# Designs tried in a protein design run: designed miniproteins, single chains, continued (4). Part 9

Each design is a single chain, and the fold is of that chain. pLDDT is the mean over its residues in the fold that is shown.

## One batch from the design tools (miniprotein)

Design m12280
Fold by ESMFold2-Fast:
Structure m12280 (fold): chain A 95 residues (1-95)
Amino acid sequence: SAEEKAKQMLSLMKQGEKSDDQQAQQLAQQIMQLATTMSDEAVKELAKMLMEDRAKKHKKPKSEVEEKFEETVEKVKADVKQLAQQYAAQQAAAA
């Protein structure tokens, strides 16, 4: 499901934060593969989880939170799509 994929990607991202460059590259590969299977809903869930984690202490007005959330979703979606395209390009190059 979308939520499960978002949680998996968040987990991989957090692993990358604590990992050395080599592990970060391996995790990036897994993230790219996962990105190809992520729907728009999974991207939104991921963006929501990231923002929720950051805003856990302080809750901002809904209007500001919604605008920032939409911008974050657009950026995350673009990044995820680029990651998926990179994976597809690697597949094509390997073929």
Scores: mean pLDDT 69

Design m12281
Fold by ESMFold2-Fast:
Structure m12281 (fold): chain A 55 residues (1-55)
Amino acid sequence: SIEEKIKELEEELERLHREGVRAAINGDWPTLAELVARSKELRKELEKLKEEYNK
């Protein structure tokens, strides 16, 4: 369902955020950049799903 997909994306964004904090602390800028880019893509997908769920 759309609800399950929204929850999965929110959980993955939380995971990416934790990994990003770790990468930043370790000075792993290439990994941080990839995680930021992936988070932006997932946020766009989440926004589209939330629009569909609300209508």
Scores: mean pLDDT 83

Design m12282
Fold by ESMFold2-Fast:
Structure m12282 (fold): chain A 95 residues (1-95)
Amino acid sequence: MLSEEELWNEVAKALAVMALTIQARYLESLGTEEAKKGAEILRKAADIIANSDDVVKGLETAIKLLEEARKEYPSLKDVFDEAINILKKILEAAK
């Protein structure tokens, strides 16, 4: 039995994972080693959210990971900034 809250949490996770997966596939399409590493980080962020029992904590952990990644890969800053912005919007809706 899923409560309305549990259903909304699953929807929030699905939206976040989908957004991160789309961005990861975009980076993989660029064919550079740095973009491939960026895609791996985005997929790791998606896995953190998907496997989190608490969607808010999962989103916060993923956002922190992406904020650290944009410092290590400045050339990918725009992609990470877009991903962070999307996750922050989902986080605000999930609160």
Scores: mean pLDDT 85

Design m12283
Fold by ESMFold2-Fast:
Structure m12283 (fold): chain A 107 residues (1-107)
Amino acid sequence: SELEEAKKVALDPNASIDDLQLYALSEDPAVAAAGVAGLLIKAKNKSQIESILEKLEELVEYEEARKAFKEVLLENKSERLEENLKWILENTTNEKLKELVEEVLKE
């Protein structure tokens, strides 16, 4: 499945940003969500998080995308990801994205 491949790449510490960006452009919301989740895991600064925030806010409208995000993000649970998620929570106005981020941070 393309979704299972995208999830594996999102969790691979050696995966390229270019590969994750290609998945993030997928017309399948779940595949795109896995790609964006991988980009979020690898984000090292606020500008990188800001560059994906609009796409993330679009994708959380899809139930299958929210599921794929949650599955990928819960598998990582790094200090970097926690800081990136806290930044999203403070900077988004999208209620579904806030709920998803709060669920990931609580688990």
Scores: mean pLDDT 87

Design m12284
Fold by ESMFold2-Fast:
Structure m12284 (fold): chain A 70 residues (1-70)
Amino acid sequence: AKPYFLNEEEIKELLEKIKNSDLLEAVHLLSLTLADHGVSDEEREELAKRLEKAKTPEEVAKIFEEFVEK
């Protein structure tokens, strides 16, 4: 389910920032954003398992996009 804390424009802006960061910074930015917006530890753990397989910032962005699409 899409998180109510981020609208379409905010998601787009975050995706652009992630794509323009290095891999570690992209993962860090996403983790901080989710924590600051009250995403549960369980949901963040599920997302983290997907992020472990990411090799580029673009893959991090795709994982986030898939996460918000569900």
Scores: mean pLDDT 72

Design m12285
Fold by ESMFold2-Fast:
Structure m12285 (fold): chain A 69 residues (1-69)
Amino acid sequence: SKKEQAYQYLVDAIREAHRLSLAGDDDKAKAVWDEAYKYAESLVGPDEAKQLYDQAGRDVADSLQAEND
């Protein structure tokens, strides 16, 4: 589904942006993030893209927290 595709793309992009940020490449991290958000909006529209972004962000944060615990 478009929603599942958008969600997975956002999760992958947030993880990639996190890796780039850890490497000190904040400009590239932002570019990856901006591209992913626009792609999600193209699939599901702005309202659902925002909801999926918030969910993907929480899911990635929870995953990263679990790796440290």
Scores: mean pLDDT 82

Design m12286
Fold by ESMFold2-Fast:
Structure m12286 (fold): chain A 54 residues (1-54)
Amino acid sequence: MSVDEIADEFVRLRLTNPIGFVSRVLPLSNEELAKKYGVSVETVREARRKALRA
């Protein structure tokens, strides 16, 4: 999964279920999200940064 795909997923979750995003995704560490999506911590960090700027 690419940075763009993960960023798009975060934006989608934020728009479709903002409460679920805040309670289930946002409080997870970059390491926990990296394990969940099977990507590197750097990929998650870049995806979060990109999603916040969108």
Scores: mean pLDDT 70

Design m12287
Fold by ESMFold2-Fast:
Structure m12287 (fold): chain A 85 residues (1-85)
Amino acid sequence: MEEKIDELARELTRILSQKFPDIPVDELYEKVRKILRELAKKYPLDFIEEIAQALAHYLVTGKIPESIFSKEAIEIAKKLLEELK
């Protein structure tokens, strides 16, 4: 679990650092890691991976395809994006 959370945190931080270059990478990483760890207390790993992929897709393309992601994953991803600002 923790190793996968760390992997997802690194992947999301890489994308976020490209979108928010003025925020230190270490600060983004710690913030993302903390958020993913809190999600891991409530949701199974598969769902956390879906949330992370939905957020990554939004950061890269500006949209989340509803055909690929569940409504719940999309809503949580949008909330996380708001918390990361």
Scores: mean pLDDT 77

Design m12288
Fold by ESMFold2-Fast:
Structure m12288 (fold): chain A 118 residues (1-118)
Amino acid sequence: SEKLKELEAKLEAARAARAAGTLELTLEILTEKGEEMVLFMVLDASGRVLTAAVHVPKEYVPEAEEAAKEYPFLVVVPSKEAARAALEERLAAAGIVPKASVTLKVDYELLKELDSLA
């Protein structure tokens, strides 16, 4: 419940930050096996995604690549470091400097808590 309250507070901060201008949002998910998923995205004040980069464990790569076919702003990359590099390259090329940055961290315990509330 403490982790859920922290997540809710960060989601509210992200909404407020986005309303003020461009927001860099990082979503970090830790699976039951301790594998990391990471999504970096930059949103404008209207909630439009300007660019995004995602890393998922090997078993989820085909699903992520299918999603990327529908979202041309999204790139699927082999590592968290590659995701950060891809985001930074795209932001630099577009001359975009995010006004705020928010990181949301969701571990397997919090994922189970969220499922219990659904």
Scores: mean pLDDT 79

Design m12289
Fold by ESMFold2-Fast:
Structure m12289 (fold): chain A 75 residues (1-75)
Amino acid sequence: MAVDFVNKVFGTQLDAAAVQQKANELRGATDDELLAVVAAIGMGYEEYYQQLLRTQPNAEQRRLLAAALTVHLSS
């Protein structure tokens, strides 16, 4: 469900296992820490992530969104 949410949001078919592995690395991260991880990728990603937060995703969805953005750039 959460990976499906990410794929719908980004219009991608990211490897669910890779996204979940990255989300596990971000386990226990605060919202500020997740934003910092996305901001380290680039300004546009931070702005996009903040816009996605307006949909009020739950904590797991927020982690998966940050993970997906990180995986997308690192690939």
Scores: mean pLDDT 70

Design m12290
Fold by ESMFold2-Fast:
Structure m12290 (fold): chain A 71 residues (1-71)
Amino acid sequence: SVDELLARLDALAEEMHRIQELMAQGKMDPETAYQQMVAILADIRALSRKLEAQGHGERVRELLRSHGLTP
């Protein structure tokens, strides 16, 4: 469902911030953090494009902007 996809997108954005925080605190290796963030960003982009193609682009943009991200 759309709500399930939006919830997944929200979770991915939160995970991105968590990894950035761990890296900033020295609790995660920068190379490992980079690899994980690249993978998460690819998933965010794929889900965003799918939802936008289905007419839900405005909700996607609002969600991503709330996390400081742009589609």
Scores: mean pLDDT 84

Design m12291
Fold by ESMFold2-Fast:
Structure m12291 (fold): chain A 64 residues (1-64)
Amino acid sequence: APSLETIESIPAVVLAQLALAEAQTGDLSALRNLPVLEYLLTSPDPEAVALAREALARLQEVLA
């Protein structure tokens, strides 16, 4: 079971996965996640950075 500290802090990789899922819907409301994605690009977790980059690419595709 996850610890209380883990539950209180959403891991960067989980935030990146959620942002990517929203970007993949093609909904313009996913643009609200841009500031979070920019922050995730500075994450020390390379998996979170990779997922954030993919989410940004999907958002750019929605805007095109």
Scores: mean pLDDT 70

Design m12292
Fold by ESMFold2-Fast:
Structure m12292 (fold): chain A 71 residues (1-71)
Amino acid sequence: NAVKAIEEALKKATDPQAQDLLKRSLEAAKNGNYVEALRLLGQAYQVASPEERPAIFKAAQAVADELDKAI
């Protein structure tokens, strides 16, 4: 579940910029806007610390899987 994966990444995030981007990605995913969610996850990955990146990457994979199924 893409929403759950983003929620998990948000719980682990300590960087305020990453938290804001992950929160916006979560809202986009809840609205079915997986393209915007994936873009925001990419931005969060770039600003996040190395320890936070694996959770964001897992969330991005989950969103990409949902986008593939939606087509």
Scores: mean pLDDT 83

Design m12293
Fold by ESMFold2-Fast:
Parts: C-alpha cells; structure tokens; sequence
Structure m12293 (fold): chain A 65 residues (1-65)
C-alpha cells in the first residue's frame, strides 16, 4: 500500500540522516555507504552520497515500467 511504501521511505530517510551525521562526525565514508546501501536496498530504495555536502539522499530504486 501507499502507507507501507511511505513507512519504508521514512525508515530509509532516517538511516540516511544518521549516516550523514556519522560521516560529518568522522565516520568512514565507505563503511557508511555500505551500511546505507544494505538498509536502503532491503527496503527497495537506493542511497546517493553527495561528497560536496557530505549528505546521503534517498532515491527510488523502483524500475521504470
């Protein structure tokens, strides 16, 4: 349902925020990307890391029909 999709999106967005803060506080970028990719992928989403801002953003992994 749309509600289930939104719940999963919010969970991935919370993970992206946490990883962005972790990286800004000196966490390893590769480890954060690997962790984020696993969490997002299991929920059906992707993550993009922007090296200029130091932030992770959620992207839709849904294939175009």
Amino acid sequence: SAEEYRRKLEEVRETAKKLSEDVKNGADIKQARDEGAKVAGEAGFGLFYDGKTGEFTVVSAKPIP
Scores: mean pLDDT 76

Design m12294
Fold by ESMFold2-Fast:
Order: structure tokens, then C-alpha cells, then sequence
Structure m12294 (fold): chain A 90 residues (1-90)
């Protein structure tokens, strides 16, 4: 389970890097989603997998409302990561 959490944490770092790049295109949406992902990473580090999943779903909803296809794609990735965290919490 530790290795699974580390894989998810690494994927979240990659998402944050992509969101930083997209701040030039949609700064408000990208910054809001990045704050949610940062909060989810903190919850994951504290062992609160369910809270981390909830925060990722909220960030995914923000990204899913964007007109930018790359931001919507990141939202889909966050939703998949949330589902993985929910599975680990059971």
C-alpha cells in the first residue's frame, strides 16, 4: 500500500507541473485546481485517503468546466486518481 500511495503522489506532482504550465492560458482555473491538488497531497501524506480523494474530485470538477482541452484532460486524470485512492481506503 505504501508503494501505491507513492505512485499516486508522484502522479499528483506531474499534474501540478502541468497545471503550472497552463496558468499562462487559464490562470484562475489552473490556480484553483492546483490549490485543490496541493490540499489532496497533504491529506495523502497525513494518511487521509478519503479526504484526498474528495479534494481531487473537487479539483477535477473545476478542470472539467474549462474550455481548455488540456485542463479537462488533467481533470480526468485527477478523477482516476481519486478512484484509486477510494479503492485503497476500503
Amino acid sequence: MEAEREEIAEELERVLEELRELEEEEPEVAKTAAAGVEAARRALEEGDLRRAAELLREAAEVLGKSENERLRRLGERLRELAERLEALAE
Scores: mean pLDDT 83

Design m12295
Fold by ESMFold2-Fast:
Structure m12295 (fold): chain A 80 residues (1-80)
Amino acid sequence: MVKELTEKMKKLVEEGRYKEAIKLFEEAVKAGVKPDGETYTIAALAAIKAGDLETANRIANEAAAAGVMTDEMKEALDKA
């Protein structure tokens, strides 16, 4: 469920476990979960905090293609 995914990712980000949050996101998408704008935003922020700007840009492009790009995600990428 998307809400459960988002909550688990938020907890990992709070714990500084950015790479694990990204991995959880990628595994969920591979399993057929369709993320919402909040889930994509958390994943992009985790990638930025991990120093992985290539992954952050890929996640943002996927969010844009899905029609769920958020202003928060755009601002975070512009600053990165």
Scores: mean pLDDT 80

Design m12296
Fold by ESMFold2-Fast:
Structure m12296 (fold): chain A 77 residues (1-77)
Amino acid sequence: SRAAALARAQQEKAAIDQEHQKRLEALQAQEDAEVRRLEEAGDPLAASQARALTAMQQWALEKERKARLRAIERELE
């Protein structure tokens, strides 16, 4: 039924959002650890590059999330 399809889509979207949040938290934790390690090693250039890499990875995750949400919306109609 349409109601069952909508309920399933809402659950799948919620699961995608939860997975995305966990991935963002993991990336932030990895950035904090890596940047601290590089700064303690006296390599501020590498620390800056690590921050730039994390920003690109966050952008790629958001792009993936949006694509997955669009796929669910397409399946509804």
Scores: mean pLDDT 86

Design m12297
Fold by ESMFold2-Fast:
Structure m12297 (fold): chain A 64 residues (1-64)
Amino acid sequence: KYSPEEILEILKNGSVEELKKLLKTLFPDIEVDENASKEEILETLAKAYGAKNIEELIELIEAA
């Protein structure tokens, strides 16, 4: 549903709501707290992709 370019844009410049939508779309079985911060959502996305942190996740997607 998302291109690598769209994912990178949301990861770099997205709002908390855009990040929550991305997480639900790509990993629907992963639940995030309603009060989760942007950092918490980014950490959850990184872990879901198998990355150590958001910086590694960005590198993985840019390399794809």
Scores: mean pLDDT 79

Design m12298
Fold by ESMFold2-Fast:
Structure m12298 (fold): chain A 102 residues (1-102)
Amino acid sequence: PLSPDEAEATRLVRQIGDTMGEIRRALSKGDFETATEKARYLAELAERTIETTKKLPEDEAREILESVANTLDEGYRAAKAAGDKETAEILEESLKRVREEL
């Protein structure tokens, strides 16, 4: 069974994955306005994940943050490939923020 903080971190990682799915769908449709809005929300989820992982053992926190960084890197590459510069910049800045905590 997960602790309450581990459960919260798990929910945040799932929300990050779901939000990235929404970003990818928006990018595939050329809906850059929605992609940018969802990328800003994803950046907020990443910050909340950083705060939540401070309550976890360092090894678990690192694994979670590495997973989030990987998701952000994939999203950044997808936005760049789609030509959505604003979404790419938001995801790149969020990726840098997560990597600073690793």
Scores: mean pLDDT 90

Design m12299
Fold by ESMFold2-Fast:
Structure m12299 (fold): chain A 91 residues (1-91)
Amino acid sequence: SIEKLLEAVRALATLAALGKLSEEEAQELVEKIINKLREEIPDPEESQKLLPKLIEAGNEGEKLGEEIKKNWSEEEIKKFVEEAKKILEEL
């Protein structure tokens, strides 16, 4: 679903902002998201219309990551990372 895809983009952006993804893990997850987008919306013109929402989701995820990095405990960060990785695995 498009909603799950947007949730995955937010989770990926937050994990990246926290430095909790290796370069290889980040690359694999980006490819997985792109493949899911192609499966959900095969028409390139229709998928382009979703691009602003994907960018917004990425910006929201990055902003959350910066807030977490400054204000959250190591235990809270660990729990968030586990939950975010689960979202990405369920794609």
Scores: mean pLDDT 82

Design m12300
Fold by ESMFold2-Fast:
Structure m12300 (fold): chain A 112 residues (1-112)
Amino acid sequence: MFKLEKGEYSYGSTLADSSAAAAQVALDAFQAGLKALYEAKEAGKSPEEMAKAAVKAVADALKANPIPVAWSGVHGVTVDGKEVTIKVDVTAAGGFTVTGLVDGKEVATLTA
């Protein structure tokens, strides 16, 4: 079973409690992405398709439960010798961008 190998976070100019709440929502979204990535892997999909599935799942999770503050985070996992990275950027206005990369190359981006 694969695990998240790398996480990097930055927070907007909010109080610690708001930052903690934002981090929890984001981690829940990343977990949804990781689940979709593993399901794509089990279906025999390429790392690029795994990244695309993860991006969609993260974006769907953030639409269902928005991060209420400006926030950025990135999670990476190594699968089949490739680094799959999912990056999330959230604005103070509630807009977000989810980007999926394989070995540093962008393969999917969703915005809302």
Scores: mean pLDDT 74

Design m12301
Fold by ESMFold2-Fast:
Structure m12301 (fold): chain A 73 residues (1-73)
Amino acid sequence: SAEEAAREGAERAGRAAAEGMASGDPKLASQRGHEGSMEARRRVLEAGGDEEQAERAAELANLKGTEAASRAS
């Protein structure tokens, strides 16, 4: 479902950002978080979600990425 796609995207973005921070590369963390956000958006649209759901998915992925990066710091 679109909601499941959004949640999976957010989890992946969070993990990728945390790995980037653990590597000591804030640019890598930012890049991977952004990629996760974009993937979450794409997956929601592919699952038949609308623009609003896709926006929410991107926001959730960005939030999770930021939280993970902050905790890894």
Scores: mean pLDDT 74

Design m12302
Fold by ESMFold2-Fast:
Structure m12302 (fold): chain A 80 residues (1-80)
Amino acid sequence: SEIEKILEEINELATEIDFDDSLTPEELKAKEKEINKLFEKLKELAKKELDKEDAEYYIEIANEMKERFQEYVEMKIKEV
């Protein structure tokens, strides 16, 4: 499904950031912007295409992942 594809893309980007110690603050912010677009797309698709229970589940996951990722990027930037 489209939602599963978006989740896979988010996971791939997060993994890339996690394993690449050579990323500059500018590159980290660019990847954060990219992944945030995927989170927003995920939430919009969930609201439009899924029933209420499933939509709430994916919105919750997207929000949690977004917050965790923002904290991680902020931490990485401080270390540079």
Scores: mean pLDDT 77

Design m12303
Fold by ESMFold2-Fast:
Structure m12303 (fold): chain A 68 residues (1-68)
Amino acid sequence: EALKAKTSLESLRAVDKLLGDPSKEDEVVKAVLVMTTPEGILMAASLSSIRSDPRLSEAAREALDRIS
């Protein structure tokens, strides 16, 4: 349950800003594309958990959906 650390408002807000910013979308996409290692898979799973959080903005959800 390392996911608990990502449920804090501060953490979600930071992710939301990164994913919701159109200029940062390419950075997030590139980060996910490099996640082909076991470590990257774990990071991708954490992003999926954040995607399910109802506190995320629409823009952040769409960015995660596009990546996944």
Scores: mean pLDDT 48

Design m12304
Fold by ESMFold2-Fast:
Structure m12304 (fold): chain A 84 residues (1-84)
Amino acid sequence: MDLEYEELARKNPEKREEYLEKSMEAGVRAVEEAVKRVVERREILKEGREVSIEELEEMRRHLEEAGAPEELLRRVDELLERAR
């Protein structure tokens, strides 16, 4: 997960907190959208859904490593359970 906001935070330390918060929220939104697509298309592409779920779990791990708030991580976990 290469988020532009993380790079901006490194270049502009005075706005680091703002950019990191936006980066984390963008990551959660990306997972939400991906989960919606997996759930919607579950009947058509069963094998691809397993790969998609693994990819979503990887995105979740990246958010955890980035120090995303526990609230956002729980939200992602709930969405992943719905996708399974």
Scores: mean pLDDT 62

Design m12305
Fold by ESMFold2-Fast:
Structure m12305 (fold): chain A 80 residues (1-80)
Amino acid sequence: MVSKATGLVIRAVGGAVQAWLLVRRGGSVDDVEAAYEETLRAAEEAKKLGEQDEDIKDSVNRSADRVVENAKEILEEAKA
């Protein structure tokens, strides 16, 4: 079942995808940092909401952490 927490994970994925597209198109490091910060905010909010739903809590936490990790790697590549 799609919950509000799942919607926030999707938003975090959107931030990571935006960061990747910015790197691929030669965008600025500042723009990639903004996309990374949006990914962090969405992932953190998703984890907070996921804490209230035992059925999806572990999946939301795992997905949120993975998306943040991927976005961080994209940011590190942009800074190199």
Scores: mean pLDDT 77

Design m12306
Fold by ESMFold2-Fast:
Structure m12306 (fold): chain A 100 residues (1-100)
Amino acid sequence: SYIDQAISYLNLARDHALQGLRLSTNPQARQHLQQAIDYVDSAIRYAQNGDLRSAQQHLVQAGRHLQQASRLSNPQARRHVSRALSYIGRASLYINQAIS
């Protein structure tokens, strides 16, 4: 289903955000990555429960925190942050298709 595809991409986004956090040395980047992971975890729970609107709102917040983390990250961490952003974008498309 579209929801199952979205959750799959959110789990990939979470894994890459976590790798970015492990590789990040900047305290502000680490804080933004932790916030992004928390928002992704909430989005997964909302999507699993069929609350797709709440899932989308949490993904918007996750994306904002990942963008801020990307600017503050070293190149190794930044590659993972960019992958997380890409996967959040893909998950958002599947959630939008499930709503439509």
Scores: mean pLDDT 92

Design m12307
Fold by ESMFold2-Fast:
Structure m12307 (fold): chain A 60 residues (1-60)
Amino acid sequence: SGAAEGLAFAIRLARESGAREATPELVRRFREYMERELGVTPSEEEARTAVEAALGMVPV
């Protein structure tokens, strides 16, 4: 599903970035991915929430 694909990408972004918070860069990259691959443009708030959730799933 699109939600599962979005979450998987958000987790990958979180791992690759090493960030501990949803930076504007991560939010932007997630929104661009969703638009490009899934044809859906989440709001900044929706994208930030998804990135924050993904960051919570990545080990510190």
Scores: mean pLDDT 78

Design m12308
Fold by ESMFold2-Fast:
Structure m12308 (fold): chain A 107 residues (1-107)
Amino acid sequence: SILEELKEKLKEIEKLAEEIVKLDPSFKPLTEELLKKLKEIVKMVENDNTDPKKLKELIDKVLELSEELLEKARASGNEKVLELAERIRKLAEEMLELAAKYVEEKL
């Protein structure tokens, strides 16, 4: 199901975020904010309480935070941090696609 795929991708992002923070603790605030927004999206889908306007705002914020994460990772000069950040962005984008698909099926 879409909810199960969202939960699995969220778990993968949580693990990748933990790895980035271990390599560079300065990433903690960005990764925590990103995870908070992704968890809010998952909660909306799980509770079948999807406000399209609120979901759009969460999607836009996730895209913004993902770009900030990549920019910070590029500036770090650490290739492993950049690789982890790129993987987080890819998984986050996949979660946003799943959330959009869920809304199309309900609306």
Scores: mean pLDDT 86

Design m12309
Fold by ESMFold2-Fast:
Structure m12309 (fold): chain A 71 residues (1-71)
Amino acid sequence: SKEEQMKLAEETAKELGTRLGKKIAEYTGGELESVEVEELSDTSLRVKMTVGGKEYTYGYSVEALLEVASK
């Protein structure tokens, strides 16, 4: 269903944001403090990661997230 697809996209976005945040922490010497996912629309999500007190924000399409989840 559309609801199941959105849930999968949000879970995938959080996983990608966590992986990216850990890489940023590794390269900056900071700690990954939080990962937040926000639904902007039916077609887009925003991920916010806090690493060493600094916020990083990345946008993802729901379509791209579902493609990643299907691998």
Scores: mean pLDDT 84

Design m12310
Fold by ESMFold2-Fast:
Order: sequence, then C-alpha cells, then structure tokens
Structure m12310 (fold): chain A 68 residues (1-68)
Amino acid sequence: EPLPVPSPEGARAALETVAAENPEDAVQAVEDATRTLVSNARLAGDEEGAERIREVGREVIEELRRRQ
C-alpha cells in the first residue's frame, strides 16, 4: 500500500512540528522535511499533492524567515 500523501493541512501541521523541534535550524529542517514529503507524494503518483505540499512548505519557511 503506498504511503498516504498528507493533506495541505496535515503537511502544514507536520512542518510546524518539525520547525518547533528544530528551533535553531528551523528553516533548514522545514526545507528538508518539505523535500521529503514532496518526493514521497511524487513517488505515490500525486503530482498535484506534491505541488500543494511544496507551496505549504514555502509559506512556513517565509513565516520563519520573517520571525528570525
């Protein structure tokens, strides 16, 4: 069974958790997690889901950059 591709809301929650767990390197941690989630979505054949996850990751990174 292919791994379920997270919803945009699920991806955001996961990326926010990654950022909270890596406060000194939050941007890099979110970039790496986003890349992994996008890769997994593409491997599952969900190109639209991969693009939505990439967009959510960018939004989270932009929020973190504004707060640094």
Scores: mean pLDDT 78

Design m12311
Fold by ESMFold2-Fast:
Structure m12311 (fold): chain A 55 residues (1-55)
Amino acid sequence: SPTVIIKYAKDKEEARKLARELARENPDAIVVSVTEDQSAIAVADPQGNVRVVDV
């Protein structure tokens, strides 16, 4: 069963980078990074896919 990691990032670009790095280091986890203003979410999976979604 995958572990879920959630981290805050100061902006959208940092959220994307953070999610990608954490997903590479934790291939068995689902990684989500949220901008501090909560305007965007970056989601990364164990396969190395990263998506940024505006909320």
Scores: mean pLDDT 79

Design m12312
Fold by ESMFold2-Fast:
Structure m12312 (fold): chain A 58 residues (1-58)
Amino acid sequence: MAQALADVLSKVVSPEDAQQAAQRLQQMGDRAPQALQTSASQSSGELKQQLQALADQA
């Protein structure tokens, strides 16, 4: 889970990429919100904020 999300999120450097990442995370279903929270805790700066926003929607 974390490795797959890290690969997707590592490409999220702009709002444009964030939408594509969100679509892929939706495909992960129930695990997506938990993985987003974990990734947000391990991330810094803008990635952390984007991950928290996605987790809040789940």
Scores: mean pLDDT 63

Design m12313
Fold by ESMFold2-Fast:
Order: sequence, then structure tokens, then C-alpha cells
Structure m12313 (fold): chain A 79 residues (1-79)
Amino acid sequence: AMAPRIEVEKVNDKEVKITFTRPDGSVEEKVVPLEKAEEEIDRLGTRAVLEDQLTPEQVAQLSREARKAIEKIEKLKKE
């Protein structure tokens, strides 16, 4: 089974691309303002837990991925 994954890529100084890979292998991509990126990551994580019936291990991995994504966004905001 695939583990959930969150990836963040800088598009420009004001926007980031968030790529969310679900355990079923489906991929959702969204370009959002840098200021709203953390809120969007939290929203995607919450929806995945509720809709995808994640195992405790998958929830733990999603939490780690979300933390890494948020840390990357915080670094981009400081640049």
C-alpha cells in the first residue's frame, strides 16, 4: 500500500504548488498563495484522515509529511 505524501514546490515568490498523493495512488495538485499554503496542507491532511480510512501508521506518516511541508513553506516565507 502507498503511504500518503505531501510535496511542496515553489512556483514563484508568492505561490507554491502542493502535491498530495493519497494511499490509493491518486494525486491532487493545487497552486496556492504562500500565505495560505499551511492552511491548505492542514485541510488536505484532515480530509485524508476522514475519507481514506488511514491506518495509524499512515496517519503518523501523513503528520510527518505535513510537518516537512510546513517547514519548507516557513523557509520560503523568509526568503
Scores: mean pLDDT 77

Design m12314
Fold by ESMFold2-Fast:
Structure m12314 (fold): chain A 80 residues (1-80)
Amino acid sequence: LTPEQREAERQNALDAVKGSLARAFELAGDPELAEKARNAQTVEEARAVYREAMATLKDSPEVASLLTAAGVHIAAAEFL
């Protein structure tokens, strides 16, 4: 991949993480944390929000698939 392609993929992964986490928190009834997810500017900030989601929402079947998707995308973003 070119540096431009790598950055585009990293940005796409970050956007996917933010979307999944925001939707998970919205479904859980936590609009404040959903907004925090949408406002994450870096992979590190998104990872911090993901850790909060895993601590609070991991046992919710309604958001389990969204948390799994977020985990996959954050891992991809970190290794690009």
Scores: mean pLDDT 79

Design m12315
Fold by ESMFold2-Fast:
Structure m12315 (fold): chain A 94 residues (1-94)
Amino acid sequence: MTVRVELERDEEYAAALAAARELEKRHGFSVHELPRVDGRHVLEITLPKEYPENLRVVVFRDEETGAAVAAVMFAEPGQDAGMVLAGAVLEPLE
């Protein structure tokens, strides 16, 4: 499963990228920086096959504050994938 995260601010993108790279190191995620789309930074994240098929959310949290600043939601079959952006990734919630 592959998801795209779009971030407006350079600082939010840097935090999200750093957190995504930690998921790559610890959990086998693949992370790709893509060209900007409509002025937004684009980050592509591919989940390893070992992650549950029912994984619905990955929460991004700000590294300094711990506040949730992004969530990548994986849609159920027949639904659009929702991406809510709000910070640095810590761990999958499911």
Scores: mean pLDDT 57

